# Designed miniproteins, single chains, continued (2), part 81

Each design is a single chain, and the fold is of that chain. pLDDT is the mean over its residues in the fold that is shown.

## One batch from the design tools (miniprotein)

Design m6804
Fold by ESMFold2-Fast:
Structure m6804 (fold): chain A 100 residues (1-100)
Amino acid sequence: SPLEELRARLEEIRERIEEARRNNDKEAFLQSVEEAIEVLREAARIVDPETAEQLRAAVRTLERLKEEVESGTGPSLEEKADIVLSILELAIAMLDSLLG
């Protein structure tokens, strides 16, 4: 299903964020966050309105973190990556509950 494909893409992105965090790779982090934003927006279009609003809230947080990395503001890359990973884990759990 489209939702299963989006969930699988989020897991791949989570792994890339973990790798970018380990390698302190700002470019890989930014690319992976951008992909996560796209996937979460696609998921928000096909899920129920309550879940969609939570996914859109996650997108807004990811967009802010991306902008902070690009501008060199906010917490460290490692701390930003930890926040992104937490957001992705929650999003994956939400999609898993809909797929069960």
Scores: mean pLDDT 89

Design m6805
Fold by ESMFold2-Fast:
Structure m6805 (fold): chain A 93 residues (1-93)
Amino acid sequence: SMKEEIKARLKEIEENTKNLKEALEKLRELADWAIENNPDEKMQKMAKLLKAVLDAVLNQTEEAYKKLEKTMEELGVSEEQKEQVEKIIEEAK
């Protein structure tokens, strides 16, 4: 199942990464894979949000932050969820 495939890939990232930056880069690759290969629209939307969050955390650019904001708007993310995402980004700086 897709859930089992994602679990396997997460375990591989956990076992083969030595630092947070490398783990985040591998999680971004997993999000890209999920967008391309997951037939579930809800999971595709979640993967798109995760990718935008990871891009903002890794790149810390105005362009990445604007892309994240646009992605949250397109996905209909609530204000409470937006505040949680913003907190994650600030804590990652």
Scores: mean pLDDT 71

Design m6806
Fold by ESMFold2-Fast:
Structure m6806 (fold): chain A 64 residues (1-64)
Amino acid sequence: GPQHSLAVLLALDALKQAFPQVPEETLHRIVEAAYIELSTRLSGPIPAPLLVAKALSIARKKLG
């Protein structure tokens, strides 16, 4: 739905800004991993700020 699409776009944009030289396919996989992890912990919709924070956390561990 629209909220899901916006959260994913915001997380992807944040990763592109933090890691501008990393391939977009890699960043998409990180956002997907963050979404899956949060989906298993949360029973409702994932707030965009939580998805952004989790995606950046995963990216820093894998790419930093």
Scores: mean pLDDT 82

Design m6807
Fold by ESMFold2-Fast:
Structure m6807 (fold): chain A 61 residues (1-61)
Amino acid sequence: MDRLLGVVNPSPEEMELIAREIGELIGEVTAAVNEKDPQKRAEELARLEQTVADIRARLAA
């Protein structure tokens, strides 16, 4: 639990977290699409899969 003022699941803070997560996903998708090296592209895809899994786990809780 956040022990600080105003951090009990306020809408603005949740929106900031969601926006940041979406930004990370967009960045990872863009990197994967623009990557020419098959090995590096596979690494970017693995990172994207991990980010999606992390977001899913957080939202499912």
Scores: mean pLDDT 68

Design m6808
Fold by ESMFold2-Fast:
Structure m6808 (fold): chain A 87 residues (1-87)
Amino acid sequence: SAVEEVRELAEKMKDASDEEREELYKRIMEIAGELLKQGKLEEVEEIARILREKAEEWRDSNPKVAAMLDLVARLIEHELKEEKERL
């Protein structure tokens, strides 16, 4: 599922280089954007929740990745809110 793909991409960020992390975050944003276009709002909410969960989990062990996941989750949550307000 798309949600499982996002979880896997987030896990890959832990051991990735900064350049690889940029590509991983782009892929997460692409997945979320595609789901938003399809009206799959519940799946987008689940993705944001997973990213926040991983950010909290890794805040002490990998603060840079945690901050990046928090940023991505915040961007996704903003797009989701805008879409819900449009409907």
Scores: mean pLDDT 84

Design m6809
Fold by ESMFold2-Fast:
Structure m6809 (fold): chain A 76 residues (1-76)
Amino acid sequence: MEEIERRLKEVEERILALAAQLSPEQMAELQKRLGEIEAEARAMYAAGAPLKEILEEVLRRAEELLAWLEELLAAE
């Protein structure tokens, strides 16, 4: 649990740092994707999913989002 929370915080901080380099259009796409992750987490919570499963799914999706951002910004 604590390890997953720590990893989520690391990914979140990295995403926020990269977000400062985005164009307005890229920022809108990032916000849309973040909203989708939040909506899924809320749906899982409402369905009674264990907190660990919710955190693992959010972490997976956040890591995918971070990879997308890193690829986007690496395309010089």
Scores: mean pLDDT 83

Design m6810
Fold by ESMFold2-Fast:
Structure m6810 (fold): chain A 80 residues (1-80)
Amino acid sequence: MEKRIEEIRKKLEPAAKAAKAKVILEKAGKEEEAIKRAETEKDAEKLIEELINKYATPESEAEAKARVEALIEAVIEREL
C-alpha cells in the first residue's frame, strides 16, 4: 500500500506544483498577470517556479501545501 501511495504522489508531482502556484497567485491577486506572462513564455515550468518564488509568502505557501495535500489525499483514496 505505501509503495503505491508514493508512486501516485510522484505521478501527481507536476500537477501538484501547478496547483500550488495557482493558490499562491490567487492569494497574491496576480492570476491575470500570470495568464499574460504565460502567453509569451516558452518554458512553462520555469514560469511556474518564478511565479511561486516571486509571490509566495510563508502563509500562502502553508495554505497552498494544505490544499494540494488535500487534493492528493482525495486522489489516493479514489485510487485505492
Scores: mean pLDDT 72

Design m6811
Fold by ESMFold2-Fast:
Order: sequence, then C-alpha cells, then structure tokens
Structure m6811 (fold): chain A 84 residues (1-84)
Amino acid sequence: MFTEEEVERLEKIAKELGYSDGFIEAFRKAVETDPGAAAGMALELAFDAYKKGVITKEELDRILERAAEVDPVLAENARKEYES
C-alpha cells in the first residue's frame, strides 16, 4: 500500500506529534502484515496532524486517497469526520 517514502513521512509526522515508539513500530508492522490496520492508523495520524497544522490539506487528501485504495469504507468514514 504505502511506499517506503510515505511510511518514513508518516513516521516523522507521528514523532512530531509525540506518538510513542510503540505506535510507530505497530504501524510499520501493520504496513507489512495488515494493510487495513495500516490504513486506519495512517488516517488517525493524518487527521490529528492536519488539525494541529503539521500537514497541509493537500497532504491529508493524498493520504485519504491512498487509504481508500485499501479500505474505501474506512477512508470515506474518516473523510466524513474531517468534513464535519
């Protein structure tokens, strides 16, 4: 699903937001073993980052599109939460 560059970017965002090393390890494991869980974790991180001004709307939309490739229902539910 995510490229190594996208995973590294999400890891940097997580560190900037103060997420634990355990979260980052779980995310990397999910990218390899559970794409749906990885998509959910990436969306949680992206929305938190956007609300705190760490990422742009364009970057948030890109992460939403990438997550929708794995789980379109999860991505659509997340989009509704963001747009509310």
Scores: mean pLDDT 81

Design m6812
Fold by ESMFold2-Fast:
Structure m6812 (fold): chain A 86 residues (1-86)
Amino acid sequence: AAPKQKTYIAKVTLEPGTDMKKVQDQILQLPGVTNALGTTDSNGQPVIYVSIQADTQDDLQQIQQQISQLPGVKSVDLYSGGLDFS
C-alpha cells in the first residue's frame, strides 16, 4: 500500500509591516507543512510560499484555515494543477 502523499503550494500574503520570519516560523510549526519560502511579490507585499503535505482535501483545508488565522496573514491562495507535464 503506497501512502497518499500529495504536496500543495500555498501563497500566503502578509499584511505590510508584518514580521515575515515570525509568521514563517509559525507556519513551519503547523502539522503537514514541509517548507516555507519568504519573498516579496510584484506589489511589494511580503508573501510566503508554503509546501503543504495533505492526504485529504479536509486536511488541506484545515492547514489553510490555520495559516489564515495567524497574526499578520492577509490571505492564503492554493496553487492547484499548475504543474507542467513533461
Scores: mean pLDDT 75

Design m6813
Fold by ESMFold2-Fast:
Structure m6813 (fold): chain A 94 residues (1-94)
Amino acid sequence: GGVENVTISVDSEKKSLTVSFTNTGDSPLAVRVSWKNLETGESGEKYKLLKPGESGTITISNLEQGKTYEVTVEALDLATGEWRTVASGTVTIT
């Protein structure tokens, strides 16, 4: 297991995106969602701790209308202590 069922949803009215995910593994893990504006290069990140079997969401707000963002979802590998990519995508705020 690990971080699975990753979805990225855009809310154009709120100028936000929400990343949803589930820890399907047997151990607690940390999730990091990173975003980057592909036009400006501005970026940020948010974190969430998930218990085994727990589903979670991270919402990123104050995005720019008409801009495209690269979104990367990473999980902390408990064996190495390093972050690894579990999902990525590109989204446009329409």
Scores: mean pLDDT 82

Design m6814
Fold by ESMFold2-Fast:
Structure m6814 (fold): chain A 85 residues (1-85)
Amino acid sequence: SEAARQQALEEQRRAQSEKSRRISRRIIDLLNELRKNNTPKNIEKAKLLEKLLLGLIRSQEEYDEVLKVLKELDPDLAAEIEALL
């Protein structure tokens, strides 16, 4: 029925919205942790994570660099983001 179809679409949209919010919150938490110790390596890692959060990554090479950083900081988050690529 049309009602069942609308309900399924609403549930899918809610699930996707919650997943996106959860991923964004985890990236922000990692950025805050990196900013507590302002080393040159942490500045570069923060820059890559900020580009990911803002949707500014445009190449596979940049995605590979971000995933490498994420695997070092939060391997579960890295796997979740890689599944979305």
Scores: mean pLDDT 79

Design m6815
Fold by ESMFold2-Fast:
Structure m6815 (fold): chain A 100 residues (1-100)
Amino acid sequence: MNTLEAFDTEAKLILEIRKLKDNPEVSVEEIADEVVDFLKRSPTVKDVKILERTDDHAVIEFTATLEGAALVEIYLGILKSEYPEFEFTLRTEDGKLDEL
């Protein structure tokens, strides 16, 4: 298959948000809603779904192009800086990044 076509291929990605301490100043649900809003506004991201939303853990599924995935990684860098009380993990459906 053509390598150039592979770069335009969309991948299913999973973003996990987990609180690292009890009673954080901001709730996991609030952060998850902010992330979903950001993802839905991104032209390279589609099919955004919340798979799990609890007081300590949120799982968000979405489909993105390679470019979209890179932009989400940049956004996660910002989130990690703003919310140091939370862990943010981005992975593919199979539990691995496809060596982007």
Scores: mean pLDDT 74

Design m6816
Fold by ESMFold2-Fast:
Structure m6816 (fold): chain A 76 residues (1-76)
Amino acid sequence: SDAEELARLKENARQASVEYRRLADEFEKQGKTEAARHYRDAAVAYEKAANSTDLDEALAWEIKGAVHVALARRAA
């Protein structure tokens, strides 16, 4: 069901938000400012996905988070 999918997405997104915030801080300490900014933007997007009450909204934020993770990896 959409409710079960939303619950799983929100749980995964919360964990992703914490992880990418940590990576942003780590890359900032290394002077990799562009990668750090993208990881921070990813963390914000996943946090918004985790706080969504609508599956479509949560999925849209998850996609934005994934794009920022890809950009961070290219910048690293």
Scores: mean pLDDT 91

Design m6817
Fold by ESMFold2-Fast:
Structure m6817 (fold): chain A 68 residues (1-68)
Amino acid sequence: MSDEERAALASELSRELIASGEVSPELADKVGVLLALGLPDRAIALLREAGASERSIALVERYARRIR
C-alpha cells in the first residue's frame, strides 16, 4: 500500500472518530497519525488509555486490517 493510500485511510478514520463524538479531535488526530505510520497497536493502546469505547477500538482495528 502506498504512503498516500495509508494517509488517506488514516484521515478517513480520524474523521469518522470525530463524527462519532466518542473521542476528541486531538485524540482522533493522534490515532490517525499512528495508523499512517503503521503503528496500529499503539493507536489502539492510546484509545484504551483514554477510555474510548470498544466500538472506537473495533473501528481502528478494522482500518488497521485494511492497511495490512
Scores: mean pLDDT 79

Design m6818
Fold by ESMFold2-Fast:
Structure m6818 (fold): chain A 72 residues (1-72)
Amino acid sequence: LVETVKEIQRLLGLDVDGIAGEKTLQALSTLSGERAKLVQQLLFDAGVYDGPIDGVAGEETVNALKKLAQKL
């Protein structure tokens, strides 16, 4: 679970601290395309996201990361 957050932070180009804080959530909300699909796949594999892997990191994708952080 912490490893999933760290991988998402790497994809966003942020500091890798394993904490899904405000910076991580904001960076995710602006993501699109291939990186967004990779993040959605990681969240799906972690069991916190069941929406489409469409490359649009909207509110549903951001909320999935928040749920993942709460499980840590």
Scores: mean pLDDT 76

Design m6819
Fold by ESMFold2-Fast:
Structure m6819 (fold): chain A 64 residues (1-64)
Amino acid sequence: MALSDEELNREAEISLLIAKASIALKAGDLEGAIEAYERLVESLPEDSPLAKRAREEIEKLKAA
């Protein structure tokens, strides 16, 4: 399997954003976690299952 440089960069960004959201949540940084999930949604296709989950997490965090 060969990934393009654009696909590799996207996967790296997605992984980094997931890590940032996790770190922010553990630190109690609710705003930082929301920002990381919002950037994750922007980086993914609208029909992505991961984008759907990220949107659900944003709504839960905003409702808290």
Scores: mean pLDDT 77

Design m6820
Fold by ESMFold2-Fast:
Structure m6820 (fold): chain A 92 residues (1-92)
Amino acid sequence: ALSPAEAEALRRAREMIERAKELAERGESQEAAEILREAARFLAEQAERLGSPLLAALAQGAEEAARLAERGETQRAVELAEQLLAVIDDTL
């Protein structure tokens, strides 16, 4: 079972990643990339504070999704965002 702090971090990350996915689906790749980088930074900071390998892995995934969106690979960014959201949902 997750700690309450880890669960809160996952819920916040979910909201950010869902927002980024919506922007990417609309072709707003630069804005999607910015939010995905914010999510990656947030997840990395929480991973360090909480000692969570799961949050660290999600941070790396969000950073990769941001790079895809920045390059205009919008479909790939959406697919990766969906995979990250599935991991979060399966964990909560």
Scores: mean pLDDT 89

Design m6821
Fold by ESMFold2-Fast:
Structure m6821 (fold): chain A 56 residues (1-56)
Amino acid sequence: MTGEEYLARALELAAQGKLEEANKWGAGAVTEYANAGDDEGAARAGREVREAILAA
């Protein structure tokens, strides 16, 4: 899975109120972006997931 696929799933789960699952998928997104050398993408993904969880 790509970082974008993990991020999309994390945001969907957060919108559904599945906050624990959203956090796990969000961690996967951050890891995938970082492994791809996209440190800015990793930081952005972490922020978006945190904001979505807080908004849920």
Scores: mean pLDDT 83

Design m6822
Fold by ESMFold2-Fast:
Formats: sequence, C-alpha cells, structure tokens
Structure m6822 (fold): chain A 135 residues (1-135)
Amino acid sequence: MKAVILGSGFAFEILEELKKEGIDEVTVVTTPEFAEKIREYGEKLGLNVTVIELPYSGRPGEFIELPEEVLEKIKEADKIFIGSPLLFSKETFDEIFKLAPKAEVVVYYNVNNYLEDPLVEYLKKKGAKIIYRRA
C-alpha cells in the first residue's frame, strides 16, 4: 500500500498513523529545511520514506504547483494526506481527485486557525476526510 503526504504540517503524526495501519511505502513532499527530519523520523518508525523537496513559502494564498514527479506518486497512491491544505488551490485539489479517484484523501487542519477554509465544504463533497489537530 502506497501513501503520499503533501506538506510538512502534521507529518510526524501522519507517519505514526501510517505505521499503525501497516503502510510502509510513503512519499513526503516538503521544504528542504524539514526533509532530513522527516526522513530520519520515518526511518525510526521503520517506514520506507521517499522525500521530494519543493521550495515553497508556506504562506497562505501563495499556492504551490505540483511537479510531474509528485503527480506520478499521486497517481499510484492508495492514500493521500494533506498536511498543509492552505498551500493548495481548488484547481490543485481537483487535479489530485482526478489523478487518484480511488485514493482515500485525508486533510489535516490546525485548530488554532480561527478562519474556516472555504475549501473545507468542497473537500467534504469530494469525499475527503477532514481532521482538526492542535499543532
């Protein structure tokens, strides 16, 4: 079973959940500054972790475009986790759902954000599971 994690938000919690579910092959898309820590933590959990480094600002409204390397991993994924949903446009989510229509999509939101993301209802309508966590 193959999993993809998009963004570094809640990545350690998501890796622990994957270990509990018996998912051992995981691709994590993150910034260079978090890549080593995520790889080391995944190895400590006994996961086969591939890290794809993308330089993104992490700022709300500055949406990242997913390169072909990431899109290929999404196509093969059984489960997709979104750790930083504010980095993705509705168009990018539409592409994810189109490329992986059978994948389980799980989106993590930080409960400290007092503003509801207008994409939450859209994501629920697409069948995504929404998880709120304190980070």
Scores: mean pLDDT 81

Design m6823
Fold by ESMFold2-Fast:
Structure m6823 (fold): chain A 85 residues (1-85)
Amino acid sequence: MEEKAKELMKKGDEYYKQGLYPKAIEYFRQAYEIAKELGNEKLVAEALRKIADVLEQLYPSPEDRKKAEEYRKKADEIFKKLGIE
């Protein structure tokens, strides 16, 4: 399962770099769900940050920007707790 989540993150990154944001977010959300099931906090934070990055590109509405901010803040808090970046 952990390898599956990492593979999905890699797929999401590939689509994100191509500007295929709807595909990218689909893969990042799948990785996020698997990371949560596994309790892998680092992978959860990585997926949340990527979801926030995509939402900032894909959804210009005030509500979606607020959602992206929430996901990014949550990811940053997890990384800070883990002593990463």
Scores: mean pLDDT 80

Design m6824
Fold by ESMFold2-Fast:
Structure m6824 (fold): chain A 62 residues (1-62)
Amino acid sequence: MLVKVTQRNGEVVTAPEEVVKRELQLLDPNAEFEVDEEGYLWVKVDGKWMTPGEAVEYLKAK
């Protein structure tokens, strides 16, 4: 399925859900995901919901 992904610079792109999930799970295998009613992908890391771009920056800073 294609999902809307908010990137680190705030831009929104459309990407395959499985690819984005795989990339984020390489950084945190316990990452949880939700797609909202408008098709945006959200990621839960350390109990916090954030955009995929925010999650990548957060996880790389650890």
Scores: mean pLDDT 82

Design m6825
Fold by ESMFold2-Fast:
Structure m6825 (fold): chain A 68 residues (1-68)
Amino acid sequence: SLELVFRSLTRVVPEDADVAAVAEELAAELRAELQGDPRVLSFTLLPPVVETADGQTTVTVSALAVVR
């Protein structure tokens, strides 16, 4: 049977960081991880989630993967 799995990578950066660059780096890392897993049949990356609090920005990139 096939299962749907949620996978996320999160990075905390200074408030003045290039959030788009950070999101792209995390997306590339997550894509490489999922492409390297032979159980993963397909995946889609979700839009990044960005939250800023107390002088820090948290960037999260997530994927939904169909696995065997």
Scores: mean pLDDT 88

Design m6826
Fold by ESMFold2-Fast:
Structure m6826 (fold): chain A 61 residues (1-61)
Amino acid sequence: KIEKMAEAGASTIKDKKKAEFVKKLMSSASSIERGKAAGVSAAESYGEDKEKVGKAIDEAS
């Protein structure tokens, strides 16, 4: 579950190194909700669309 969400969220990030970091961050989370929140927050800090990233994660869950 969380691994698919992490991959979907990371796929919206243009920078490959940042995408890999977000994927690892989400996959290491203790719960699906925490993983999603961490992934969205990290992507937003990279200048990505928070809504687009969140939607990609939700569609993969």
Scores: mean pLDDT 75

Design m6827
Fold by ESMFold2-Fast:
Structure m6827 (fold): chain A 85 residues (1-85)
Amino acid sequence: REELARRVAEVLARAARALLSPEAAAVVERVLEARVLAAAGRTEEAQRRARALEPEAQALVTPADEDAIFAAAREEIAALLAEAA
């Protein structure tokens, strides 16, 4: 749950840093931090942070960037999910 969400976020953040500009990667990392907060039960704080990040995410991160990040992270995320099962 929270631990798994944090590990998945770390994998996605590394992929973002490898594939995106530093500015876009920083926005992705902040979005992933909000998702980890949600997994930890801090839902209201997570929602506030996610809303604040929407304009930057929309401007700096495209759907193609998201697809590339997930493609690069796919094997490592699959391994983490298998460990958690």
Scores: mean pLDDT 79

Design m6828
Fold by ESMFold2-Fast:
Structure m6828 (fold): chain A 78 residues (1-78)
Amino acid sequence: MEEELREAIELLQKAIEAVKNGDRETAKKLVDELVERGLLPENTAKIIKDALDKGDYDLARSILEAVRRHYEEKLAAL
């Protein structure tokens, strides 16, 4: 469980960095990887990818940062 939470935080950090760098393709791939690993709901991923496709990088980053905070909170509670 702790390892899984750390993995989720690491992948979310990489996705956030890709968004910050304007690397839409890498950000979308990392979002898809998070869904495949069960670390991100499909509906949330769809909203993030839609935001990226529309050039709303601030929205995409805000959602990813909120998900990262959720996992950080879970890790801190262990």
Scores: mean pLDDT 84

Design m6829
Fold by ESMFold2-Fast:
Structure m6829 (fold): chain A 91 residues (1-91)
Amino acid sequence: SIDDQIAQLKAQGATTKNIRDAVLLSLEIIKLLVEAKNFTHAKALALGMRGYFHFFGLMDDMNRLIDYLRQQNADSALEQIDAIKERISKF
């Protein structure tokens, strides 16, 4: 289930000490919440994580994701998550 996948990713995140891996895991959790149409929880996690993306220069990309989540636009939110993940992968 999606809840089981989220629980597994949260457990993995708790043991991760690399900030890049931690933010990638958080984006994967946000992606699962968007796929579940849980925009309120996805937005709360994105807002909580936004400061970590300042380190990668991706604050504007995260703000755009948050706007899509406010609009409940799943397709645009998922595309934006994948774009942010690709940009982080280059670090």
Scores: mean pLDDT 80

Design m6830
Fold by ESMFold2-Fast:
Structure m6830 (fold): chain A 100 residues (1-100)
Amino acid sequence: MEEELRKLAKLAAENVFKEHPDIVEEIAKKYGISVDEVKELLEKIFYANLLLAKQGKLSGLSDEERFKLIKEYLVKNLGLSEEDAERAVKIYKDYVEKVK
């Protein structure tokens, strides 16, 4: 259900702030954006990832292919600019790299 996925994406972004406030602050500083902007971009990318995964569209893809599909979803379906979608993907990659 899309509503359930939206709630999960919001919770995931909130949990990043609660569990890894230092990582969020570091990312915000690195990209020259606010902590709230990091949250908004993470919420959108988590939602795209969860929705595409639920639809089975991410199965069998490499990491590079998954990130490409997520970026395309952010632009085409969530109304992000190509620049904002690229930034969201980079922020997500940095987050995953630091917490994985």
Scores: mean pLDDT 78

Design m6831
Fold by ESMFold2-Fast:
Structure m6831 (fold): chain A 70 residues (1-70)
Amino acid sequence: KEEVQKLLDEARKAGASPEVIRALETLLKVADKYPELAIEAARQGVEAVKAGDNDRALEIMREALKKIAE
């Protein structure tokens, strides 16, 4: 959970879109139940934001949330 919070702060500093921030906040809420999946998705998403690809970051996070929901 703390790792996802740090990644959320990094995403905000990198200029992530509001949709990406919302997806990260949702991953943070489920991090206690699915810590490995949530952290890995958040890490990959932040890397995409830093590369300037907010669409790819959102796609990565939506896929992770889909796996958690199913």
Scores: mean pLDDT 77

Design m6832
Fold by ESMFold2-Fast:
Structure m6832 (fold): chain A 117 residues (1-117)
Amino acid sequence: SIEKKEALIKQIELLKEEAAKLLEDPQAPIDAVLEIAEQLVEIGKEALEEGELGVAREAVLGALDILEELSKRPDLPAALKETVAKYIESAREALLEGNLEEAIQAVEEALEVLRAL
C-alpha cells in the first residue's frame, strides 16, 4: 500500500541518519552500527516481499554504504576487511543486474562475518 511504502521510506531515512551519526565517532561500538544495517536489510526484505523494488533497492544501498564506511575502521583485521569488500562487490553487482534477492544475501553474509568479531 502507499501508506506502507511511505512508512518504509521514512524508516530507511531515519536509519541512514542514525548510522551517519554513529559513524562520525570512530570509537562507536561496531555492534550498534551493525544493528542499523541489519534493520535496513529487514526493511529491504519486507519491501521486496511487497513488490516495492525501489524501496528495497534504497534499503540495500543504505546497508552497503554503512558496511563500506565500517570497513574503513582501523580496528578491523585486514583479512576481514577483504572478505567484507568481496561481499559488498557481489551485492553491488547483483543490484546492477536487478537481482535484489542476491544483493540482500550478499549483505547478510557481510553482516554475519562482522558479527563474528
Scores: mean pLDDT 87

Design m6833
Fold by ESMFold2-Fast:
Structure m6833 (fold): chain A 90 residues (1-90)
Amino acid sequence: MEEALEEAKRILHAIAPYIKKALLSDGGMKEVAEELKKVLVDSGFPEENIEYVPPLGDLGDEAPLRAAREAYEQILAGKEPTLVIPTDGT
């Protein structure tokens, strides 16, 4: 849902300096992946550490929020997570 995507963007903005790499699934929701990439880059995350990968998942707008929350929890645990955002397409 729209609210889940906006919350995901807010979390990504906050955690961008703390993630190691971002893998964005380039599937049916390419526009969402491009918006999330822009949020990361605008938040100071190196564009060279962002990679578009084949479609890996199936949860649309809910998948970015879940991925962002999982990365946030790993950062709170003192880890440098790799962010993996699946898209709707499987």
Scores: mean pLDDT 71

Design m6834
Fold by ESMFold2-Fast:
Structure m6834 (fold): chain A 86 residues (1-86)
Amino acid sequence: LQEEIDAYLANLPASLARFRERHDPRDVERAELLARAIERLIAGDVEGALAIVDEMLEKGLLTEEEAERLKREIREAAAVIQEALA
């Protein structure tokens, strides 16, 4: 479990860099919302994390494809966390 969390956190800068590929002045807002979504996910609030992704999509900070991919990643991560709690 700890090794999986460490691996995820090690790859987080690369994920953030992909969002920064857009020369969008809202990159900071996107990063802040993404950080909040991760916070919610770690706290076990999967629905709250998914709601933040929807907010990002509504604000035009993500494409529909990016939002769907991120929601899938959140659900997969939530399943791993749920197994750890069992």
Scores: mean pLDDT 73

Design m6835
Fold by ESMFold2-Fast:
Structure m6835 (fold): chain A 92 residues (1-92)
Amino acid sequence: ALSPEEVARLEAVFRQFDLDGDGYISLEELIKFLESNGIEVTDENDYFVRFFFHSLDLDRDGRISFAEFQAVLPGDVTPEDIILSFKNLLSL
């Protein structure tokens, strides 16, 4: 189980992706977050973004809840870790 401190850190990360504050991350919000951080999402590389999104979307409802986010990601993950991972992945 995650500590309260780890939960608070993940919640802060989640809020950076949840651009409209509805408590869920959509695929569109993930793409907008990546583009805002200098990652070009194209028709040729969007399958990596979709794959990552579906890896977090455990109930397959087309959106990521905080419960799914904290179940999959490490308690020490940062937005910068996610950005760097996508930069490396989408540059292939």
Scores: mean pLDDT 73

Design m6836
Fold by ESMFold2-Fast:
Structure m6836 (fold): chain A 74 residues (1-74)
Amino acid sequence: MKLDPKKAIEVLRRFLAEHPDVPEEVRSLVEAAEQAYKEGKEDEAMNLVGAALDVLRRHFGLEAYQRVVDEIIA
């Protein structure tokens, strides 16, 4: 699966804007991923995106996770 950290951060930020009830842990991970990407740390940004997606899957379930991932790879 081809995951682009810039696109992943964009899709996750949109999801956070649409779902204000998202746990603070997900918001913190997305903010950390965006900061890492701005610093040129693409591998760190990707790892943080993966962590945010894992937390999202645990809280909202597989369907929400799959929808977000599909938008990232589209």
Scores: mean pLDDT 80

Design m6837
Fold by ESMFold2-Fast:
Structure m6837 (fold): chain A 94 residues (1-94)
Amino acid sequence: MEKEVEELLKEIEEIVREYLEGVAEKLRNKDSEGVKKLRDEADKRLQPLVEKLEKIVGKEEAEKRLEKALAPLIPLHQQIVAELKNASLEEFLK
């Protein structure tokens, strides 16, 4: 069970990392359609993994474990947000 949870969290982290890196590239190229496609693909891949994790540990524990596993990616996400804020506040707030 714990090994299965660790494998699920690792897979989720990998998908989220790929998504954030892809979004950063598409945003630099002003490709909003590419961002939407990456989001839809990530959602499709993540939904069954998150549902499986929630079934094993429960929703509250799944949320805590996801926050911990994704914590290393927070700086990347914040950097993307900061880059958008510096480039265009209007585009960022929409």
Scores: mean pLDDT 73

Design m6838
Fold by ESMFold2-Fast:
Structure m6838 (fold): chain A 72 residues (1-72)
Amino acid sequence: MEEVAERLEKLADEVEKKYPFTAQALRIAARLVRDEGNPELALEDLQKAAEVFDPGSAKILREAAEIVREAV
């Protein structure tokens, strides 16, 4: 769980300059996984975000969803 959250935060750091709102979504997902113990909700939120964000952001959000899926 902590490893999954750390991977999400690292990905957020990497994309923050180009995709700040995508990075924010990744940090929220990391908090849901680490602090709230709810990877299922994090996965749902990332998948929904991928449907409404731009294609570049959507690709990153889907990558994050795969990281979270390893925890469910």
Scores: mean pLDDT 83

